# Designed miniproteins, single chains, continued (4): the designs that were tried, part 76

Each design is a single chain, and the fold is of that chain. pLDDT is the mean over its residues in the fold that is shown.

## One batch from the design tools (miniprotein)

Design m14807
Fold by ESMFold2-Fast:
Structure m14807 (fold): chain A 75 residues (1-75)
Amino acid sequence: EKKKKLEEEAKKHEEQAREYNKEANELGKKAEEALKKYQEDPSYKEETRELIMEEAEKTMQAILHISKALALKNE
């Protein structure tokens, strides 16, 4: 049943990637809102930067988990 365990692990990584992708999409929307405010008021610069960095971090985690799922499926 090694194959079943690998498929279960791959599925868990796919689920984690999906969750991180959803978080990244939500952060992306918040970053767009903050960027819009930043165009009118420079005080939003730091908030906008932080949201963009958070989005990038979540996107990176999603990529990492998808990569791991693919590696497990090709074993």
Scores: mean pLDDT 83

Design m14808
Fold by ESMFold2-Fast:
Structure m14808 (fold): chain A 55 residues (1-55)
Amino acid sequence: MEEAEKLGRQGREALLNGDYKKALQLFQEAKKLSRQEYEKAIEETKEILQKQLLE
């Protein structure tokens, strides 16, 4: 698999497992490496993190 696709899938896996911080990092890395837009996934994950523990 391409690096970006692998990171995107790992991000989705982390998100499904409730590991939102890891998912955010993986989606951001995938966005840097691929032409696919991961903005929605990144924004959604950030919102979940903010609701959970961030101010």
Scores: mean pLDDT 72

Design m14809
Fold by ESMFold2-Fast:
Structure m14809 (fold): chain A 70 residues (1-70)
Amino acid sequence: SEMEKIKEKIKEIEDELSEVSENGTKEEQLEKLKKALEELKKLAERYPDNEYVNERLKIVEDALKKLEEA
């Protein structure tokens, strides 16, 4: 299923973010969030009506903004 592949890709992105959030520096967290944002933006461009992709994109955008403002 295409949706299952999308969910697996997003899970891989989120797992990488979780790992760096626990063990990474602020700079490493910012770099990983920016990379995740780029990957999720590409997914959202390819699947513009996919609610799950758009929801996850919003979460990463908000997380990046919060960390940059901290």
Scores: mean pLDDT 82

Design m14810
Fold by ESMFold2-Fast:
Structure m14810 (fold): chain A 56 residues (1-56)
Amino acid sequence: SEEEKRKEILKITHEYFARMADVVDNYLKTGDEEAFKKELEKLREEYQSKIKEVEE
């Protein structure tokens, strides 16, 4: 149902934000800007892919 899809999207989004927080924490520890950017790009790609799978 549409309601179930919305809840799954919100769950995926919540997990995405939690993982972004971990990436930020790692950057604060290491100062590795290149690793930080690559990991954020990876998370964004994974997020979009998961959303697409729920909607299709």
Scores: mean pLDDT 86

Design m14811
Fold by ESMFold2-Fast:
Structure m14811 (fold): chain A 74 residues (1-74)
Amino acid sequence: MEELEKKLDELVKNADKMTPEELVEQFRKILEEAGLPEEAIDGFVREFLHAYENKDKDHLELVKEAVVWLVKRL
């Protein structure tokens, strides 16, 4: 769990050094490794990209928290 949060934090911290395609690929990989179903991965990727493009840090934090919350219930 802490490892997942750390990976998500590192991704966000380094997002400005990545293309949008690289960012989406890394985020998807993190979610796949966490064992999320494809439907959930697609939803979170969409929300994450939207929050990132709009520089909405509050929404970005909510997406991260939602991922962690769902993984705890798998």
Scores: mean pLDDT 78

Design m14813
Fold by ESMFold2-Fast:
Structure m14813 (fold): chain A 82 residues (1-82)
Amino acid sequence: MEELRELARRKLREAIRALRQGDYETAARYAEEAARYALEAGDLRLAAIALDVLAEALRKAGDEEEAERYRERAEELLREAL
């Protein structure tokens, strides 16, 4: 699943870029795509990182309850990856 893992990394970089620009909706969309590709590739650590970025984007957009759910999911995946 090398191609999916590389797609996840690219989407994650775009999400972080959008987050830094204050485009929280775009950041959340790219982070969600990154998490999906990472999960399909079986890369739980990369998926956890992507979900953490998604949570931050949602928190910045004012969706604090959704952000907390994704943060918890990211922590769960990170523990599974260890």
Scores: mean pLDDT 86

Design m14814
Fold by ESMFold2-Fast:
Structure m14814 (fold): chain A 88 residues (1-88)
Amino acid sequence: MEKAKENIEKIDKVFEELRAALREALAQGRPLRIRYKITVEAESPEDADAIMAAIGRKLRELMPLFEEMRAAGVSVELDIDFEFKGAG
């Protein structure tokens, strides 16, 4: 359970930074290309479920902003790499 909280905090931070970058790109009317690499440690299926749920929630929170960028004709290229490491 505690590891899932750390993973959620990492995801939250990345999406907060992404949200700020998207807003800035929209304000400037400039194409945005962002790449994030997130390493998370999933010790159990419950940890993996918590991680996926957090990602889904954060993506839904960004949907209105993505739609605004699309409507404004601002191109967004987003690469997010997730590395899952088992603790053994």
Scores: mean pLDDT 75

Design m14815
Fold by ESMFold2-Fast:
Structure m14815 (fold): chain A 82 residues (1-82)
Amino acid sequence: MENLEKAKKAFSEGKYDEAIEYYKQAILDDPYNAEAYFNLGKVYEKKGKYEEAIQAYKMAILLDPNNEEAKEFLKKVEEKLK
């Protein structure tokens, strides 16, 4: 919880490397946190790390199959790797 909130704050401030670190810690605290994986994917996408973004989005969808937003983001990132 605490690391997830710190990650969201860092992401909103454009501190992408700090956000990645806090999202990774949030995932260590709760490996089933679909929100942390989805947001980690968005941070990787902002950094142009499309392969890492795809892996994070796929994990978010695996943990929460009803997250249509994550499926849409995954599709858009996969199209960038063509």
Scores: mean pLDDT 86

Design m14816
Fold by ESMFold2-Fast:
Structure m14816 (fold): chain A 91 residues (1-91)
Amino acid sequence: EPVPLSPEQQAAVREMAATLLAVGALYDLFLDVKQGKASPELKAAVEAIEAGKPLTPEQRQALLDYLRERHGLTDEEIAAFEKIIDEMEKK
């Protein structure tokens, strides 16, 4: 029978899960844009990411709204997603 996780292990698992959900949501967004299912603002946000350009405030907001509305992401999961985007923008 599985041993219960410590509080530290539970926190690490939650952070890992939030990061994986954020990566999955970004991949789904890229597929939606490729399939013509995304708004013009979302398409512009994806094109900026692909070009290695920083997102405008409007593009970032459209991206966050997409995650909340389509994927039901929590504020914690969205924060993990923003960390991924910020790291991509720094490279």
Scores: mean pLDDT 72

Design m14817
Fold by ESMFold2-Fast:
Order: C-alpha cells, then sequence, then structure tokens
Structure m14817 (fold): chain A 64 residues (1-64)
C-alpha cells in the first residue's frame, strides 16, 4: 500500500501518510500538508520519487 510505504519511508504514522496522499489527491498545496504532518516538502518529494508514485509527483508539480 502506498500509505504504508510512505509512512515507513518518512518515519511517520500511517494516519499522517494518508493525510499527505489524500491532501495531494484533493489538490491541496504541498507546503500546507508538510506543515500539518511535520515533515519537509523536500522529504515528501524524495519519498514519492523513490517509491515510484509518478502520478502523485505530477500532482505535486501542479499544486506547488
Amino acid sequence: SDVARLAERLGISRAAARRILDGLAAGRPLPEIAREVGVSVEAILEALVELGVEELVAAVDRVT
């Protein structure tokens, strides 16, 4: 699951990882999501690229 993989990669809870993925799917700005979950924008972007979640990386480019 993308939620579980993202949570493990960032060292955050699955609830926080789900909040990131749901926020990106809803078109929320990544800096706002990053502030709410307590991780950097750069860490989220690196994790999404490393996990191969191309659709979510493209979504970030549109809302950042």
Scores: mean pLDDT 75

Design m14818
Fold by ESMFold2-Fast:
Structure m14818 (fold): chain A 115 residues (1-115)
Amino acid sequence: HHMKKLKGKLTAEFYRETVKLDGETREVVGYRRIELKADTPEVEKILREAFAEGVRAAMEASERGADIPTVAKAFLDAIVEKLKEAGFKVKASLSTRLENGRPVATVEVEAEKEV
């Protein structure tokens, strides 16, 4: 049998956004998924489950008052752990930039597995 590589990629960003609740202005941590690519439905399911776990960890860090880079790192660490548990080799990066003077953190994750 010919060995196949299963590949997936995920990119997400974390930022502060201003929301209005009952006339009160508050800053909250927002996130957006920029990319989720998978070469098979099985890999897509695993990446979606890893993303959900990452979001949970990020929200917990945010509720503890963590800054944007710390929230993004919690997301990264949770995704890497989940993908490694699923048998993937993971390459991950976290970068920060300023957008209109505010911090934005970008998490990129690449996963591969031989079958």
Scores: mean pLDDT 83

Design m14819
Fold by ESMFold2-Fast:
Structure m14819 (fold): chain A 70 residues (1-70)
Amino acid sequence: MSEEEARKIIENAEKGFEEAKKNKDLTVLKVVLHELKELLREMERAGLSEELIKRVQELIKEVEDEIAKL
C-alpha cells in the first residue's frame, strides 16, 4: 500500500462517514468503522507515515463516538 493510495481511501472514508452521520445510518457507520480498522492494520504493517496513521486513528475515534451516540 502506498501513501497516496492510503490518502485516497481515507478521503473516501471521510466522505462516507459524513453521509452516514447525516443519515444516522448505524449499519453504514459500522461498515466504515470496520474498513478503517482494516486500513489501519495494513498501514501499520506497511510502515506508512505517522501523520497518515494518526489521521486514520482520529477518524476511527470520531466514527466510534458517533456510533456510541446512537
Scores: mean pLDDT 84

Design m14820
Fold by ESMFold2-Fast:
Structure m14820 (fold): chain A 71 residues (1-71)
Amino acid sequence: MLSKEEALEVLRAALEALEQGNLAAAERGLTDVIKNSSDEKLVKAAKEALEALRAGDVEKAKEILRQALEL
């Protein structure tokens, strides 16, 4: 299981991957948080960001991650 700090680091890396256009790396990171985090707020953000990516809305996924990271 990921700690809250580890989950936040994974979400930060996913946001960086999206900013670099690496959608596959971002999807792997979001999936890791969904499967291995016990933080309901971070899991919800990861699910919503992954859904946005699968809908083709990269900017919405970035915004969801920025809000979850309190940026």
Scores: mean pLDDT 86

Design m14821
Fold by ESMFold2-Fast:
Structure m14821 (fold): chain A 60 residues (1-60)
Amino acid sequence: MTRAELLALPDEELARLAGEVLAPENAEAAARVLLGQLRAGELDRRGLVDGVLAQLALAA
């Protein structure tokens, strides 16, 4: 996945993917927290995308 593809995802899909990538042992709970933070404007979407990309690169 490219950065542009991740930035184009709706908040629900981005939060779900970020939960799976960043907290695979607790993906559903992490996704709910991230979605809430994204919707509240408490979490920078661009920073979250960059974090997901960095973790995917590390895991590859």
Scores: mean pLDDT 82

Design m14822
Fold by ESMFold2-Fast:
Structure m14822 (fold): chain A 87 residues (1-87)
Amino acid sequence: KKEEAEKYLQKGIDALQNKRYDEAIENFKKAIELDPKNADAYVALGYAYFLQGKFDEAKKWFEKALEIDPNNVDAKSALYLLDKVVG
């Protein structure tokens, strides 16, 4: 499952780099289904929603990443940025 989850995470990152945000979201969701303890997949999903302007969804997924890994620097930084953008 973890190896398969990693493949979906990589597909999501590739889609994100090509600005295919809906495809990135679907692949990150599959990565989370296969490995629900991978905080990085939750952070990546949050960023995909953030780049679509879906700030409420982005916040939810960044907060979920911190529930899994309270020390995740990327999730903390993303939540601070999101708070500044949304007000």
Scores: mean pLDDT 84

Design m14823
Fold by ESMFold2-Fast:
Structure m14823 (fold): chain A 68 residues (1-68)
Amino acid sequence: MLELLREILRGIREALEQGKITVEQAVRVLDGVLAEADALVRETGDPELARLREEVEALRKELERQAA
């Protein structure tokens, strides 16, 4: 699961760089990724998942500021 979430995050960044999705669309997708990461952290207590969750949240907030 951790590797899959990291692959999704990487794909979102690539799609943004290639102009295939908008910043607003990326934020909406990251909302789903963040919710899944939050659920997994509560289930497992895995510190690597917690770190990934923080990275996803930070990216989402930065993109949300850019969209405003």
Scores: mean pLDDT 78

Design m14824
Fold by ESMFold2-Fast:
Structure m14824 (fold): chain A 79 residues (1-79)
Amino acid sequence: SAAARRAQADAYNAEGEALLAQGKYEEAVAQYQRALSLEPDYARAYLNLGRALEALGLTDSAEGARKRALQLDPDLPVP
């Protein structure tokens, strides 16, 4: 169901946030990509992906992810 797919995407996003907090940036990227494979319009997951990519020094990729997040949700808080 759509609800089950969103719940799974939320779980991947949450795991990514935990990994990001631990400095496990490549593992965080993988979790956010899993979330986005289930919910391609998940603005928060794109924003979090951008944070992880920036931490890895992948600046152009990070900017692309951030831009996509803001296109999906212009009111999304950007730290």
Scores: mean pLDDT 87

Design m14825
Fold by ESMFold2-Fast:
Structure m14825 (fold): chain A 55 residues (1-55)
Amino acid sequence: SAFEKALEIAKEELEKTPGPEGGRKAYEAAKEAVPELSDEEIEAAVTRAAIELGV
């Protein structure tokens, strides 16, 4: 549940901000939305979002 929420937020942010800046903004947005997840879990969500979006 929390991970899926982080994944959706990361996908939305990556679609809005393509390129190198997008990864950092996706991480920041996901961490703010789901602060209970560890840094590693947020990084995993951002990585999965990037893979699913083909970036």
Scores: mean pLDDT 81

Design m14826
Fold by ESMFold2-Fast:
Structure m14826 (fold): chain A 57 residues (1-57)
Amino acid sequence: DGAALLRREAERLEEIARYHEELAKQSTDPQVAKEHRELSERYRAGAEALRAAADAL
């Protein structure tokens, strides 16, 4: 089922986004924190796109 597969991948990307968000909070280096925030945003955007694709099926 394509929709189920896309939603599982979206959940995986959301988990990776949370991981990077947590690393950003723990980072003492502002540049490292920024890189983790940008990665979190990219993974969340990817998850949103996958959920939209699943909803269109």
Scores: mean pLDDT 90

Design m14827
Fold by ESMFold2-Fast:
Structure m14827 (fold): chain A 60 residues (1-60)
Amino acid sequence: MDAEKLGKELGEEAKKLAEEYGVDAAKEILNKKYGELLSKLNEEDGDIVSAGIAEGLNEA
């Protein structure tokens, strides 16, 4: 999965989690579940994925 696709998918999950549990809880869940994955990305790919997550949270 490329970084843009990953960012979109994680953003969609972030939106659902934020709608169900609130933004703070969604951030904690995502950090626990995907923190290791995100730490292994190149900075460029990490920025793309982080932007996707932020968009998802903002849509909630």
Scores: mean pLDDT 80

Design m14828
Fold by ESMFold2-Fast:
Structure m14828 (fold): chain A 93 residues (1-93)
Amino acid sequence: KEELIRRWREEVAHTVKSLLLSLRSLDPEAKEEFEELVKKLAEAALKKAKEEKNEEALEKAEKALKDKNLEKAIEYVAEAIGILNAESLAEWF
């Protein structure tokens, strides 16, 4: 049912965002390295979205790469990953 896929997408996005925020808090001095990690994740999500022709994930990944606010970039990359993982799950049903 569509509701389960939507819930799964939200849960994955929340988990990814929580993990990234936790990682950021473990070493606040490694801000540049953390920003590089978020950028690499956004680039990977962008590539996957293009391969799967997923317009919603593509938009979120592009926003993550363009937004200069780190908190918003984290949110967008988490959403893109959530969308892509939910799509993969949906292919099995």
Scores: mean pLDDT 80

Design m14829
Fold by ESMFold2-Fast:
Structure m14829 (fold): chain A 68 residues (1-68)
Amino acid sequence: SMADIFMESVRYAYELMEEGAPPEEVVERTVELLREKAREAGVEIPEDTLENFRRSLLDIARAEHARR
C-alpha cells in the first residue's frame, strides 16, 4: 500500500540520520527510494503529498542534524 511505502521510506530516512548524513542527502535519498518503491508497486503518489513529505522530512532531518 502507499502507507507501507511511506513508512518504509521514513525508516530509511531515520537510518540515514543515525549514520550522520546531511539533511539534504537524507531527503534526496529517501525521496529516490520512495519513488522507486512506488514505481515498482504501480502506485501513483500525488505531487502535493510528495511535496509535503519532502518538506516535513527536511525539517525533521535538519532538527536531528542540529542535535549532533
Scores: mean pLDDT 84

Design m14830
Fold by ESMFold2-Fast:
Structure m14830 (fold): chain A 65 residues (1-65)
Amino acid sequence: PIVVGSGALGMFEAIALASKGAKKIVTVSRSLERAEGPKYLLDFFGAKDVEVIPATSVEEAEKLA
């Protein structure tokens, strides 16, 4: 699954996907630092088995997903 966005909405999407059993999530943001945000949030909530892959474009995210 791919999450597009760097704000609270993108973080809620990542949590929802992890809660439904997603093992790999590709996050897209214009900033790599922001694209890594969901990884920190998921780790904080204990979803350590979820792989978060940061991407800076939707095109790259589609290749990684």
Scores: mean pLDDT 66

Design m14831
Fold by ESMFold2-Fast:
Structure m14831 (fold): chain A 82 residues (1-82)
Amino acid sequence: GKIVYDPETEKKALEYLNRGLKLYLEGKYEEAVEEFKKAIELMPDWPGIWRALALALEKLGKLEEAKKAREKAEEAFKKLGQ
């Protein structure tokens, strides 16, 4: 099924995601994780945010948490019917 968010919630989630990605590219992985978690709070059914979180967790050596985040990305993807 298609999940619909209001435009303000979507915009804010994308701002958190983009901030996290910038921090990730700067090597600030702990700060990136916090921004990705804020994006997930707003849009928990978007697989891309969970995948971004998993990448940052892998850089921190949190491999089991990264695996769980990847599993959440797959669950979110299945909910979208894709």
Scores: mean pLDDT 82

Design m14832
Fold by ESMFold2-Fast:
Structure m14832 (fold): chain A 97 residues (1-97)
Amino acid sequence: AIELAIEAAELAIEAANIAEKSGNLEAQLLAGVAALAAGVAILLAKKGDGLGAARMAKRAAELALEAGEIAGSEEAKEKAEEALELAREAERRAREE
């Protein structure tokens, strides 16, 4: 669960970084918030909070997806969708533990 939450957070950061390159201010702001949320997810994972990490990674992925949509970046959207799927699976597994 924790490893999957970290992977989701890392993909959300990648998606956010791609969206930020668009030059669109709204996309850049959302990408910044997504990257911060992903950073918090990684910190929670290192603390051993698998459920907290998964939930924060999910929020990061959702924000990165919105940033990618505003940026008009298919690459950012695809990475954010992968991050969201991994975060959902991480949350599901953490709730069963």
Scores: mean pLDDT 85

Design m14833
Fold by ESMFold2-Fast:
Structure m14833 (fold): chain A 98 residues (1-98)
Amino acid sequence: VSQEELDKEVELALYTIQAVVSLRAAAKSTDKEEVIENLKKAIEYLQKAIDLAREIGDEETAALFERQLSIAQEGLKAAENGDLETAKKLFQEALDLR
């Protein structure tokens, strides 16, 4: 394992943590704007995690993050439409993926 591969694995872990932190922040917020902002951050970090997982050949992790990204995008649409209850349910489903 090269230092470059190790650096990418660490970066992947950091993007994963940032996505989870942002999803949890969105789930805890009662403010529509805060929910939307944190969800957009989660989507950004999930996209970066997917790209990096694919680059290092971790297709299983990439597939997991693609499912989380899809659910997070559905949650963003619900939140933008003012349905925070549905959005929060979707955020929890994304967080509960194994």
Scores: mean pLDDT 82

Design m14834
Fold by ESMFold2-Fast:
Structure m14834 (fold): chain A 86 residues (1-86)
Amino acid sequence: ENEELRKKAEELVEKAEEALKKGDYETARKYAEEAIKLAEKVPGSERLLARAYYILGEAYKKLGDTETARKAFLKALELASKTPAP
């Protein structure tokens, strides 16, 4: 169950990254958002979520939405650093 959701999210992250490399920023954003929705339901997915948020930030930055991009990058950094929960 959780493993299938994680694999699906990983596949979506890879598709988002490929779309970003091709300059298809709308498709990259869509795949990244879908990956986030799946990964957030899987415990221990902080690394995968960080990757998805980073791609989301790059896509929004390329689309000219710098504020949404900034928020996505900050979320990616937070997740990647794995700061201990209080």
Scores: mean pLDDT 82

Design m14835
Fold by ESMFold2-Fast:
Structure m14835 (fold): chain A 62 residues (1-62)
Amino acid sequence: MVELDEEKLREEVERAAEVLKELDPEEVEAAYEAMLANGTLETEEKRKVAEAVREALERARE
């Protein structure tokens, strides 16, 4: 969504991190790195979400 629902985005990131930590985190990180390298994250919003999820995932793994 173009409209900034920061609270909804934050909750979505936290839920994604919770689910992703049950998956293989290396595979998840590799997928995000590939998306960044290929320019798939075309919009700044997609990049911010990907970065936030990655940070939350790394925090959850510790």
Scores: mean pLDDT 64

Design m14836
Fold by ESMFold2-Fast:
Structure m14836 (fold): chain A 80 residues (1-80)
Amino acid sequence: SSSERRRLEELRRELAREIARKLDEVALAFLESLAELFNRERVVAAADTSLAEADRLALEKKLAPVFTEAARANLRRRLE
């Protein structure tokens, strides 16, 4: 019946909103963790007055492993 269909659609919307909220929370937490990691490294780099632009770029490349399969696997585990 149309009434049963409407109830199912409402339940699906509620479930979709809950899933989206949880995904947003996990994504935000992951991005905050990455930002904190980058900020800490940049603070250390900024404290070293001898550090040139090339050295800052090398430091950023050193942080690139954060985007590896291990980091993606960790995010997937949090989303499960």
Scores: mean pLDDT 60

Design m14837
Fold by ESMFold2-Fast:
Structure m14837 (fold): chain A 94 residues (1-94)
Amino acid sequence: MPSLAENMITALENLLAEARARNAPEATIALIEDTLAQLKELKAKGASAEEMLAVVEATLARLREAGAPEWVITRVEWLLREFRRALEKEKEAA
């Protein structure tokens, strides 16, 4: 079964594909690519889902600072909300 970490990586891969398809600014695409690379490295090192979530939160702040398209910001905000819910559910199950 996919872990929360795997779900986060898949969601960012899907966001990257959509951003490229919709011709998002190169700065926006680069931030998503950097985030995805960081998440894959953290997962490989056995980092917690909380550490991975913190990377996505930092990326949201950087996307806002860079003036990313509203649809990208809204998508990342929604993903963060869903990831936080999933993390809370995993903690409840433990």
Scores: mean pLDDT 84

Design m14838
Fold by ESMFold2-Fast:
Structure m14838 (fold): chain A 68 residues (1-68)
Amino acid sequence: SMLEKAKKALTEKIDQLIERARSLGLDDYAARLEEVKKRIEEAKDWKGLSEAAHELNDLFHEISDLLA
């Protein structure tokens, strides 16, 4: 299904971000990314997936601001 493919694509991206965050010693951000990953994996419909994706984007902006 398209939902399943989208979830897999997002979990792959977030796994890469978690790995990088941990490599930089950003354990709190890595934990927050893990929480978003769980929400992506638990999403049963496009609404749930969209909400999780928005949280991922917000967190990405927070990390980008921290590293600027």
Scores: mean pLDDT 83

Design m14839
Fold by ESMFold2-Fast:
Structure m14839 (fold): chain A 89 residues (1-89)
Amino acid sequence: SEAEKLMEEADRIWVEGGERAVELAEEGKYEEAKRVVEETARRAAELLREAARKAREAGDEELAKEAEEALRHLEEEAEKLIKELEEKA
């Protein structure tokens, strides 16, 4: 489904951004790592919101709730990572 593809794309973006943020943090570039986390979380969140909308349009309320739960988890993880990076900067 379109919603499933959007969720897969959000996961891909979050994983790739996380890998880049780790690389930057290992180089001591905490402010740059923070910007990568913020931008990656923003893009992934947009895709998850679209996934929830597309799932509802298709009548798949369970998938819509799954996308909303994934969004909540993403936002919580991003906030934690940003705080950790700010403490190191």
Scores: mean pLDDT 88

Design m14840
Fold by ESMFold2-Fast:
Structure m14840 (fold): chain A 68 residues (1-68)
Amino acid sequence: MLSVEELKELLKRAAEVARQQGRTDIAEKLQEMIEKAKSKKDILNYLSSLTDEERAEFSRLVAEARAA
């Protein structure tokens, strides 16, 4: 399981990938989560606020960021 710092780094990479793919909406949500989250619980609460479509895209972007 990733630390909060490792998660934030991964999310930052995912946001960059989202911007490159024209998904500015997802990139903005990821950036907001990075800025506001201070704990893993904050990240989980933010993720629970996403739609099913946003969660699916988030998972794809995170997987792509990890592979890069």
Scores: mean pLDDT 75

Design m14841
Fold by ESMFold2-Fast:
Structure m14841 (fold): chain A 64 residues (1-64)
Amino acid sequence: APLPPAREAELLRWIRLARRAQTEAGVSPEEIARIVAEIRARGLSQRETAELLGLSPATVSRER
């Protein structure tokens, strides 16, 4: 089964924070959209989300 809604919302929040940090580095919106779709399909954790975006979990955490 996919992630419960609460966990999914948390992952999307982490992606928004990571996107903001990476946007300044030039990461495309298309990349972020694909990762969101994969989270819904595969039930990825925050750590797995950070890895797919090319960030460490600590970096994502520091972005608040």
Scores: mean pLDDT 54

Design m14842
Fold by ESMFold2-Fast:
Structure m14842 (fold): chain A 74 residues (1-74)
Amino acid sequence: HMTLEEAKAYADQLVDELAEKYGLSPEEKAAIRRQVDALIEDYLARTGKLPSKEEIEAEIERLVKLVKRHRELQ
């Protein structure tokens, strides 16, 4: 059993860990948090279920890669 708030807290913890590991700025970290939270809410609204921890991890990794790519292009 996991609540929406618990899923968001789990995602926030992972974002914090990856932000430290990859040296993300506070603004980049906040942007990833907003995107992940929105995806969790959308998933719940569409399916009636929360995404798995593995699905949350995969999406955070995808967003970190996009942020790094954005740095290279900007």
Scores: mean pLDDT 80

Design m14843
Fold by ESMFold2-Fast:
Structure m14843 (fold): chain A 87 residues (1-87)
Amino acid sequence: SLEDMSQDVLELLARLEEARRLAEEGRRTGDKEKLREAAEIYRELAEYYERLVALGRQTGSETSQVEVYRKLAEELLRKARELEELV
């Protein structure tokens, strides 16, 4: 539903902010556990956007919107990998 989609967007933004905070703190303090938690959140978010790409292509959603989700997934996965290299 539209309400569920709105709730999902707010949850995604909250998780993204949490991952960014954990990554910043982990880099600043050398806390490998925080770096691992941030990387895990970034991977979960990347998988979510990859699912949206697959759904969008299957349902005939606008190509430009699908491409935005694909780029977001790639950026999030890259951030996860960068943090994993620090652990």
Scores: mean pLDDT 82

